# Ledger of designs, part 91: designed miniproteins, single chains

Each design is a single chain, and the fold is of that chain. pLDDT is the mean over its residues in the fold that is shown.

## One batch from the design tools (miniprotein)

Design m3356
Fold by ESMFold2-Fast:
Structure m3356 (fold): chain A 64 residues (1-64)
Amino acid sequence: SSSEIQKLEQQKQLLERRKRELEELREQARRAGDEETVALLDEEIASLEERIKKLEEQIQKLKE
């Protein structure tokens, strides 16, 4: 349904914004030489990328 697609697209947009925030924090941590924080942020970013991908697949399936 259109309502369901809209909800999923909104969720995806929020995750994409969160990913950008984490990428900025990762860049800052990398410049500071904080390797542990970089590793933690890499894991969180990878998790967000998988969640975004699943939402994209679900949205595409609903459009068919």
Scores: mean pLDDT 88

Design m3357
Fold by ESMFold2-Fast:
Structure m3357 (fold): chain A 100 residues (1-100)
Amino acid sequence: SQDQTLQQYITIIDTVTQGAIDILQMYPDNVQLQRDIVGHVRQFITTVVGVMSTLSPQQRQTLTDTVQNMIGQLSQRMNPDDRRVLDQMSDDVRQQVQRW
């Protein structure tokens, strides 16, 4: 069901977020690692946004909020350049959801 799909993606996003935070906490000054994480997060968000098109407006809002929370948590641990990339991803997700 769409509710089961939503719950599965929330769990996956939370797991990915916590894993990324743990890595960033271990290596706070590793700019290359931060860039690599941002690249992987971009690919992951693209996949999640693709699923949003199959969900109800309320479910899309819940999943969007979960993605925005992930981006917000990761951006706090990033260098300024990669923080700007994450901010752009946040804007892209918001704009895409508004088009549906």
Scores: mean pLDDT 88

Design m3358
Fold by ESMFold2-Fast:
Structure m3358 (fold): chain A 60 residues (1-60)
Amino acid sequence: SAAELAAVRRIGRELGASEAEIAAAQQFVRDAAAAGHGPLDEASLRAVVRAEIARARRAA
């Protein structure tokens, strides 16, 4: 949802995520919704952002 994507952006900025990492986390939320997963609470969205930051580090 728009609210979830806005929350991901705010959380990403709090955690020092790059714009690319924020965009990847927003895409993950969209993909999860498309796969039939329900809406995520803020703690779950924070976990998604942290996971995307960690994935970017592993890819480097």
Scores: mean pLDDT 80

Design m3359
Fold by ESMFold2-Fast:
Structure m3359 (fold): chain A 67 residues (1-67)
Amino acid sequence: SLAEARELLEEAERLGVAAVLGRADPQEAIKLAEEAKRLAEESGDEELAREATRMIQGLRALQQQLA
């Protein structure tokens, strides 16, 4: 559902912030954002899918920087 997609994206954002602070693995945030994107795409919410895609791209860039 869209509510589940939004909740997953919010959790991914929280974990992404923690990853920037060295408190979490960005891969976990990426996983949640990818699931949020899938649910948004299945629901036809293009805006939410684009938001999730941007978050995934940012988190992957962060992951590469921390590698």
Scores: mean pLDDT 82

Design m3360
Fold by ESMFold2-Fast:
Structure m3360 (fold): chain A 65 residues (1-65)
Amino acid sequence: IDIEEVRKLAKERGGEGAADLAVAAVEAAKEAGGTDEQIAESVKKSLPSATGVNRIVGEAILEAL
């Protein structure tokens, strides 16, 4: 996953707050040993119940994968 692309997509749709949340979420998942596939699976499972900024963050992460 490209962190720069995640930031760009999240910022475009939800502003700086969404960009910071999206980047932080991906970095935290990678520090915990998550693969791109595991990150995608986690986001896909949470996305149906996500609203507002959390939905923007999840969609940006999936599009950057």
Scores: mean pLDDT 81

Design m3361
Fold by ESMFold2-Fast:
Structure m3361 (fold): chain A 69 residues (1-69)
Amino acid sequence: SNEEIARRGLENGIKAAEAGGSAAAASTAYDLGKAGLIDPELARRAVEAGQRPGGAAEAAAELRKILES
């Protein structure tokens, strides 16, 4: 299902961000948002967080908010 695909993608993005992979987290949020699997405004916030220097923890937090909504 779309929900299962989104959940798995978000979980992978969070794990990547927690390992310091902010770019991977941003890429995940972008792809899920573009596919219509998550809210585009929330996806945009996660992308912006992941693109900032030191933004990995913030990107993880934004992805977690989406996962738990």
Scores: mean pLDDT 83

Design m3362
Fold by ESMFold2-Fast:
Structure m3362 (fold): chain A 59 residues (1-59)
Amino acid sequence: SAEEAAEKANRYAAASVVYGAQGDRERAERYGELAIEYGKKAGEEVKKASERAFQEGMA
C-alpha cells in the first residue's frame, strides 16, 4: 500500500541520515537509495488510488 511504502521510505531516509552523521557513507548512500525507491512506490500507489477514486466517483 502507499502507506506501507511511505513508512519504509521514511525509515530508510532516517537510517541514511544517521549513518551519514556517523561518517558511514556507504550505508548512508544505500539507505538513501532505498528511501528514494520506496518513495517512488508510494507516489505510484497514490496516483493509482486517485485515478480509481476519480473513475468510481464520476462513473
Scores: mean pLDDT 79

Design m3363
Fold by ESMFold2-Fast:
Structure m3363 (fold): chain A 91 residues (1-91)
Amino acid sequence: DELLLRAIALALRAIGLIIEAELLREKYPDASAEVRALLEEAKKLAEKALELARKALKSEDPEEREKLLKEAEELLEKARALLKKARALLA
């Protein structure tokens, strides 16, 4: 099932972004308030994407599953952009 594989892939991507945000927070404890805010927001968006991907995995409705996956993809794109900005500010 293509939607099932997409849901699994999105969940794994979300977990990866959550871990990255936490590792950056631990590595740079003296980071600016701006960087800390970007890392926290990225983590929240990735956590929400993980929740939506998990709901998609449990859904029996293909239309609901597709909507949840699209929303999760959009949240992951936003989380990635925030992490990229945070990394640039830390360089």
Scores: mean pLDDT 88

Design m3364
Fold by ESMFold2-Fast:
Structure m3364 (fold): chain A 86 residues (1-86)
Amino acid sequence: SLAERKERLLKLIAEEREKLEARIAEIREELDRILEAAVAALAAAVEAVVARKEGDEAKAAEYRARLAELNARENELEAELRERLA
């Protein structure tokens, strides 16, 4: 029946659309996590510069260590996103 074939095709299209929408939502969530890490890294970089200008080498070293951790986290999240997209 042509009607049965049409129903089957419409169901397949709907199922593929739902899968694509779910994948887009997951990608958006991962991008938000990457952006959050990047913003935190920028804040740590600014604090490191300020501490250095104030002559507080210990505090500047702490902010540099935090920046390195945040950069590593951003790279980890980017790698996870690339693996998901592959």
Scores: mean pLDDT 79

Design m3365
Fold by ESMFold2-Fast:
Structure m3365 (fold): chain A 59 residues (1-59)
Amino acid sequence: GLQELINKLIAVTLQLIGLEFELELARKNGDQAKAAVLEQEIEALEEELKELKSKLAEE
C-alpha cells in the first residue's frame, strides 16, 4: 500500500546516504575497487528510488 511505499522510499534514501559516505571514505583511502563497487550499488539504489517515487505518484 501507500504507507509501505513511503517506508521503503525512506529506507532506500537512508541507505543511499550511508553508501555515499562509504564511497567518500573509499576514495580518501585510495581503494578504487571498493569505490567502483559502491558506485554501482548507489546507481542501483537510485534506480530503485526512482521507481518507488513513480509508484507513489501513480497512487
Scores: mean pLDDT 85

Design m3367
Fold by ESMFold2-Fast:
Structure m3367 (fold): chain A 90 residues (1-90)
Amino acid sequence: MKKIEELKKEMDEAFDRLADLVNAGAPVEEIYEALKRLFELAKEIEKLSGKDPEVARRVTAAVLLVVGRSIELNDPEYVDAVNEAIKEVE
């Protein structure tokens, strides 16, 4: 389905943006917006196609990336950003 393929492409682009922001040590606000975008895309794909293992893996990778950075920086605000993004898109 064309819409699902486009959404998956946008999700991959959102993940790449998130990874770049995390690696650059971007402000928590930017990390939050990038996570929220990725989670919104994941939710939209699941509404159209049901549970998708590729989507689940990407979401898991995004969470682990941000949590890993939070541990490295000893900064709980990154974990708070994950929790906030999850709540907003549920």
Scores: mean pLDDT 79

Design m3368
Fold by ESMFold2-Fast:
Structure m3368 (fold): chain A 64 residues (1-64)
Amino acid sequence: GEEEAIEILQREAGLSRERARGVVEAARHLAATLGREVAVQYLVRDTGLSRATAEEVVDLALAG
């Protein structure tokens, strides 16, 4: 869920908890409005995460 997505962003992208939460909220909003692929591309570009990790973060954010 959201908490696991936050933990991945903190560990893999070096984000603070507050920044990670904001990124998860942005990814969830993008996935809901423009689709999952746009949210994945946003995470890869904004955080430098691998595509596989970005997909996991988006899926966890959407799961609640």
Scores: mean pLDDT 86

Design m3369
Fold by ESMFold2-Fast:
Structure m3369 (fold): chain A 88 residues (1-88)
Amino acid sequence: MTKEEVYLYAAELNEQAPPEEVVRLFSAPNKSEEELLEAAKEAAKKAGVEILEVLDVRRVGNTTFLLVRVSTTEEFEREALITLYRNS
C-alpha cells in the first residue's frame, strides 16, 4: 500500500462520516501504533473531545498511519501534533 492510497482511504471514510464526526489521519516515522494512539488520546483529553473509534492502523515502510473517528476536530488535531512532537 502506498502513502497516497492511505490518504484516499481516509478521505473516503470521512465522506461517509456523519456531520458531527470526523475521520483524522495521524502519521509518524519510527513510531509504533501504541505510541501514536497514546499521543492521540492525550491530545483528545487536552482538546476536550472523544476518540469514538480506532478505524485502522497501517504501516508503509517505517511510517505508521493511525485513522481515528472523533467527535470534533480542529483543536484535537493541533494538540495531537504538539503532543507527538513534544514526546519525540
Scores: mean pLDDT 66

Design m3370
Fold by ESMFold2-Fast:
Structure m3370 (fold): chain A 70 residues (1-70)
Amino acid sequence: MTAIQDAIRLLDQMIEDLKKEIEKLKEKYEEALKAGDKKTAEELKKKIKEKEELLKRFQQRRQDLLARQK
């Protein structure tokens, strides 16, 4: 396996883990809203946004690595 293929596999795992984390955070956000816990909801909203931006960066990096591999 090439270093590029290893990097793509690692990014795929990180992307999947990040998607799962975002889903869990969204579930917690809905629970916080239902409970009236506005402080926790606001904190979770910020974390979701940060992780969504990170996800976009990982997806772009994956595309770049695929272009190098052809």
Scores: mean pLDDT 82

Design m3371
Fold by ESMFold2-Fast:
Structure m3371 (fold): chain A 69 residues (1-69)
Amino acid sequence: MKEKIEQEALDALFIMEAGVIVSITERSGNYEEGVKELERLLEKARKAGVSEETLKYIEEKLEELKKKL
């Protein structure tokens, strides 16, 4: 159970951080900076070993911001 709890907490933290980046980017209109921040977050998430679902979520948010460049 410890490993599952740690994984859920890790996933939640990265999902929250992605949401914050998206929210700030949409409010500021600085999509170039938002894309760079999400790319950095995605790399950190891969190294941290988050779930595949969480990686996919961050990738989908990154693609949404890229469409607005």
Scores: mean pLDDT 82

Design m3372
Fold by ESMFold2-Fast:
Structure m3372 (fold): chain A 61 residues (1-61)
Amino acid sequence: MSKEELIEEGENLGVRAVILAADRGDRETALALLERAIEKYKEAGDEKGAENARRAVESAL
């Protein structure tokens, strides 16, 4: 995957994690999606993106 594709995948996973955390309170699934999002951001070298995703999910829980 290109860096841009990895960031897009991370954003998509992060958004899904926030929705599950906020709407359903499904902590386990939300955290699993967050972990996958963080992996994509780290592969892209986007540490700030990974941190922003973590904060967004934590604030929604």
Scores: mean pLDDT 80

Design m3373
Fold by ESMFold2-Fast:
Structure m3373 (fold): chain A 73 residues (1-73)
Amino acid sequence: AVELLEKAIEALEKGDAETAKKLLEEARRVSTDPFVRWGAEEALEALEKGDAETAKRSAEAAIQLARQLEAER
């Protein structure tokens, strides 16, 4: 699930918002991690508003939170 967010960030950096949206929708659909789901939803909402930078930052924050949760297990 985190890997889908990382790929979405790569797509956003390349200016490919369509690929980023598909990866974020997949991350939201397949992830059971609440931080990954939250970050994917926030990033999708930002992209709908045309804000790719906020979308990227939301995905990055979600990756950090999800990795922290895994480290505490």
Scores: mean pLDDT 79

Design m3374
Fold by ESMFold2-Fast:
Structure m3374 (fold): chain A 56 residues (1-56)
Amino acid sequence: SAAVDEAVATARRLADEGRFGEAARAAAALVATLSGAERDEALLAATTLLAERTGA
């Protein structure tokens, strides 16, 4: 959905700048406006992106 895409795009942009704290805050704030399955999907996408960018 557009809301999930926006959350991922915001997190990716900030993470690309090395601003992981701001990326996490922005993603969390956006996800907080969502509900139900859309929120769960956005959370999964955002956490996957952050894990991928920070390395495991």
Scores: mean pLDDT 70

Design m3375
Fold by ESMFold2-Fast:
Structure m3375 (fold): chain A 69 residues (1-69)
Amino acid sequence: SASEYAKKGEEYRKQKKYDEAIKYYKKALVLLKNAPQEVVEKYGLKADFESFDFALVGELVQNLDKLSK
């Protein structure tokens, strides 16, 4: 799921493994970007997001994307 990928990316970021962090953050964002709001709600991702700072993940992915090219 998107939240699972985001949590994996956060774990790699804390370990300073930025290549892996970017990979999983991108997977999470692609799933959320491609999924309609109705699909995200249907899979119950909102409950998982409450325990995860997705805004911080989004900012970090944007910053790392500028470096990765």
Scores: mean pLDDT 57

Design m3376
Fold by ESMFold2-Fast:
Structure m3376 (fold): chain A 56 residues (1-56)
Amino acid sequence: MALEALREAAELGYKTVSKEAAEDLQKRLGITPEEAEKLYKGEISLRELVERVEAR
């Protein structure tokens, strides 16, 4: 699942994703456009995003 893949990427130390990947994650995980923008700009980590999605 997309969330599980994101969690694995965060655990492997991935720092950022491409803008295209962030937009795809927005569609798959239902994150906000602001969260997707912060992710590709490196203002939020993959780990922090996973924690926010899991808290919903």
Scores: mean pLDDT 69

Design m3377
Fold by ESMFold2-Fast:
Structure m3377 (fold): chain A 81 residues (1-81)
Amino acid sequence: MKEELIKKAAELIARGLEHEAQGDYRKAAEDYEEAARLLEKAGELKTAASLFEKAAEMYRKAGDEERAERLREKAKELREK
């Protein structure tokens, strides 16, 4: 179960990197955010926090500052745990 979550997160990270390289920041943000949620469920809190930060950066580049701020706060909470 945990291994399946980590594997799916890795696939989403790869997809996010492809979207980021193509300049599709909104899709990259969505991929990184979903990967972060799966890693959070897997207990990989440090990696999840880093991906929430990456998703926030992508949302900011896509013009979605409110969602970016929410995900930055989520990442901070996970790091302070």
Scores: mean pLDDT 87

Design m3378
Fold by ESMFold2-Fast:
Structure m3378 (fold): chain A 55 residues (1-55)
Amino acid sequence: MNTIERVIRHEVTRYFVEELGVDEETAEEVIKKLLEESDSKKRKEILDEAIKRIK
């Protein structure tokens, strides 16, 4: 696992599982979508949309 993938997995898992209380399966789906997208702006949009659906 490269450094960027490790950071994304750690931050998304911490925020979604620990702070928002979503299950690990949902967090893993968000991580996969973020890792498939190379554009940082589009990754931000994916993350914001996922947060809106949970909140």
Scores: mean pLDDT 73

Design m3379
Fold by ESMFold2-Fast:
Structure m3379 (fold): chain A 60 residues (1-60)
Amino acid sequence: SLRKKAEDYLKKGDEALEQGNYLEAIKYYSKAVVYFLESGDREGVEEAAKKLAEAIRKYE
């Protein structure tokens, strides 16, 4: 399902963030946002977008 794909990407983003791989975290969180949006999961979009913003701040 699209929601499961979003959750898988969210998890990969979290793993990349913990490893200090901020660019990879940005890529994974971006994909999570897209899949949560396509699945209609508003809370998922908000969580993934917040984490995406955090990863961008850490990268720049």
Scores: mean pLDDT 88

Design m3381
Fold by ESMFold2-Fast:
Structure m3381 (fold): chain A 57 residues (1-57)
Amino acid sequence: SGAAAAGAAAGGAAAASGAWDEYQNGRDPKTVGEAGRRAGEIGGESAEVQEATVAGA
């Protein structure tokens, strides 16, 4: 559903945004590539945690 998808995305995005923004503020363009990959991983993990939290609640 839209609400569930938005919730999971918002939760994952919040966590990923922090990490991503830190790396985005890095000086090295190589770091930006890694930041994107890590943001994706963090977002995925956050979505899993969000799913577990929702299921647990």
Scores: mean pLDDT 55

Design m3382
Fold by ESMFold2-Fast:
Structure m3382 (fold): chain A 62 residues (1-62)
Amino acid sequence: SKIDELFEKYDTDGDGTLSYEEFVKAAKDLGLSEEEARKLFLKYRNSDGTLTKEQFKKALEE
């Protein structure tokens, strides 16, 4: 899906997680503002400051 493609595109570390910067770029590709992306990232990220693919899908799932 488009969400899976965005995750793989911005997972520059290859760790299977997204940083805040990578998440903001992916969210902007979907038309979200940086403010919206920030709120979603803080809500769904784990304590390590990263977002797994499952959390990424939940954050962007409408």
Scores: mean pLDDT 78

Design m3383
Fold by ESMFold2-Fast:
Structure m3383 (fold): chain A 63 residues (1-63)
Amino acid sequence: HHMAERAVKDAEYALKQGRKDDAKISAIEAVRLLGDEEALKRVEQAFNEGKYEEALKIAREAV
């Protein structure tokens, strides 16, 4: 899934730049593109807990 892979990379870049909201938007977009409901729920939960690095790890593993 080329677009999902791109969205994960965009999320990682945004987090490196300190743009947490952009990182969250891109990571959620990536797992939505995959249609993986379980991964989407886990990513949303990690972001709600403030665990940005864990959320990106879950998104990357789903791709």
Scores: mean pLDDT 83

Design m3384
Fold by ESMFold2-Fast:
Structure m3384 (fold): chain A 71 residues (1-71)
Amino acid sequence: GELKKKLRELINRLIALKLQLIGLEFELEILKKSKSEEAKERIRELEKEIERLEKEIEEIEKEIKELEKKL
């Protein structure tokens, strides 16, 4: 039972992170159309946050694949 529970928790976390990534990518696209200095600063912050989320997603996807092999 525990492996299936852990897999469900990881899948739920993966879904949450992918939704966050979509939101940040959408915000980034909107900001890239702006020429303001505030937009440039926010773009840099968003690009760093997107990179962080992409790495976390990759790690969770690898963990899910390892758990699926044990089921």
Scores: mean pLDDT 85

Design m3385
Fold by ESMFold2-Fast:
Structure m3385 (fold): chain A 61 residues (1-61)
Amino acid sequence: HVGELFEAVEDFPQLLPTMLALKKGDRVEVLRVVNENFLLVRNLATGEEGYVPISALRRIA
């Protein structure tokens, strides 16, 4: 859901220009739930935004 915090469980490369690259342990805030497979998130350390697969994330708050 919007405003929830997730942590990257693995490194994730930027596969498309609209996607966000993540390193394992990066924390992100959910900006929008796109579908069952993807979230639009903001990286809390860098401020960068992009789409990431839910499978690369674990909910923490």
Scores: mean pLDDT 82

Design m3386
Fold by ESMFold2-Fast:
Structure m3386 (fold): chain A 81 residues (1-81)
Amino acid sequence: AKEKILKGAELYIEAHRGLITGEMSEEEARKRVAEANELATEGIKEASEEELEEALKEIAEMEERARAELGPLVEARLAAA
């Protein structure tokens, strides 16, 4: 349950990272996002309240790390466009 939610979050972050860095096509990113949504939906349906709270905390930490890494890259890409 929790593992599916966390894997979904990882795939979602990976898709955004790939789009921002230009490493991933828009098509590939959409595919990853779809996979992430399926895993997250399944995990949420299976998860207990405690597992959901734990997963949300870990996701928040992962998102903060991703924002710290990708924020400067987004700014650089927008400036270069």
Scores: mean pLDDT 77

Design m3387
Fold by ESMFold2-Fast:
Structure m3387 (fold): chain A 81 residues (1-81)
Amino acid sequence: SKEEELKKLLKEAEEALKKAVEALKEGKAEEALEAADKAIELAEKARKLAEELGDKEAVLEAEEIEGLAGIVRGLAKRLFG
């Protein structure tokens, strides 16, 4: 179902965000960037699906993941450059 797809996307986005944060802490700039980009992509897909389903809580969760991943991405770019 679309609801199961949403749960899967949110879980995968959260896992990608955790990987990005771990990589950033270890100074692995490339890995952090790749994981952050993946988290943003998955969270954006989850947000769009949540909006279609009218799931306001899931929209906020996806937006939070996108925001945090964006911060990690920005920090990783500074570390890489």
Scores: mean pLDDT 88

Design m3388
Fold by ESMFold2-Fast:
Structure m3388 (fold): chain A 63 residues (1-63)
Amino acid sequence: MQEEKDKKLAEASEKALAILKEAEEKKTKSREEEVELVKRAVAEALRIIGDAIDEILEEERKR
């Protein structure tokens, strides 16, 4: 039971890390766009993690 929840969190974390890495690669554009890009990437990563937590809580509600 805990293992499946851990898997969902791990997958969300991997996706979040991939988004952050992609943003870092694109940081070679302009400085102003660089800051906005990083902010957007962080917000998206947090949303993915939040979504995974919501899914885990929904599964817990059923059990």
Scores: mean pLDDT 73

Design m3389
Fold by ESMFold2-Fast:
Structure m3389 (fold): chain A 66 residues (1-66)
Amino acid sequence: VDALVEQLEEAVRAGDVARALELARELIELGMSPEDIVMVVVEAGAGGKLSVEQTIALVQAIRSLA
C-alpha cells in the first residue's frame, strides 16, 4: 500500500494524470477511501506539474471511481 501511495505522489508531481488515475483505482480496490486518495493528490499536486484545472479534474475523476 505504501509503495502505491509513493507511486501516486510521483505520478501527480510528474503531471502523469493517466498513471495517477490507474494508481488511485488500485488503492480504492485495496480499501483506501477516495477522500484519503484525494488528499494525497492535492498535497502532491501543490508545487507539481499539474495545473489547478488538471488537479480539480483528477480529483473529480477519483471521486467518480467510488
Scores: mean pLDDT 79

Design m3390
Fold by ESMFold2-Fast:
Structure m3390 (fold): chain A 60 residues (1-60)
Amino acid sequence: SEDELIRQIVIKAVGTSLDGKDESTRQKAMDAAVKAARENVKDPEKALEEAKKAVKEALK
């Protein structure tokens, strides 16, 4: 399903980048990754790259 694909992209984009982060930081990064993956779901490679960017931006 599309939701399962988005979940897999988000998990891969996040990796270990949220390890040791507080709950608010984790939620911010996860929300950003989900949004980026959803907006680009028709192109899984682009969705992964955009989700990775979203996580990095959220962690600045």
Scores: mean pLDDT 82

Design m3391
Fold by ESMFold2-Fast:
Structure m3391 (fold): chain A 72 residues (1-72)
Amino acid sequence: MEKEREEKMREILKELHELKDDEEKFEKLAKEYIEKSEEEEKEILEKAKEQLKLEKEAKRDGKEEELIKLSE
């Protein structure tokens, strides 16, 4: 059960990461997965979504170094 859950979450996170530069598709896919997930899975997906959003904003604003500090 735990192992299947981890595998499923890894696949979802990989799909979200691949779409991180396409804001509309990323938001749509993230929302769909969050709505279909259990509470613990939702927390993981919300954190991943926030991390990817911060990474995208840092790239746009040239503040990639600030994002690295937050990841530590």
Scores: mean pLDDT 66

Design m3392
Fold by ESMFold2-Fast:
Structure m3392 (fold): chain A 72 residues (1-72)
Amino acid sequence: MSLEELTALVAGLPRETVVELFDLAMVQQDFEAAQRKLEEATGLTGVSPQDAATAAALALIDRALEDSRAAR
């Protein structure tokens, strides 16, 4: 699975799950917990902790940009 495919899957998850993944990966820097949460949410296995963190960050940024555009 590519990072782009993983990011698309994460972006399709409930907002609450995306925020939780971001908090684990980027705020708490618990990449292993972020990986576990992503695998639980998507049913995927073998996702690296770094790819999980990157996908969570990109998916939340995409959602924040959409929200910002709507607020303007």
Scores: mean pLDDT 76

Design m3394
Fold by ESMFold2-Fast:
Structure m3394 (fold): chain A 72 residues (1-72)
Amino acid sequence: ADAAIAALTARLDAVVARGVAEGLSRAEVLARIAAELAAAYGQLDISDSAVAAAVQAAVDRTAARWEEARAA
């Protein structure tokens, strides 16, 4: 569901923002992202190719956001 993907994206953005603000290591940020993804997979039908593509897009956006925030 789009609402669940939007909620995941917001949580991933919050993890990135906190990681940058608190000076967390890459490993710590990635571990928190992995935990959010594991929780999302429990809520979403990841076997659906459209859902899988939408989750991947959210992950890609989060990676770009983290690189941007780290560079600033």
Scores: mean pLDDT 67

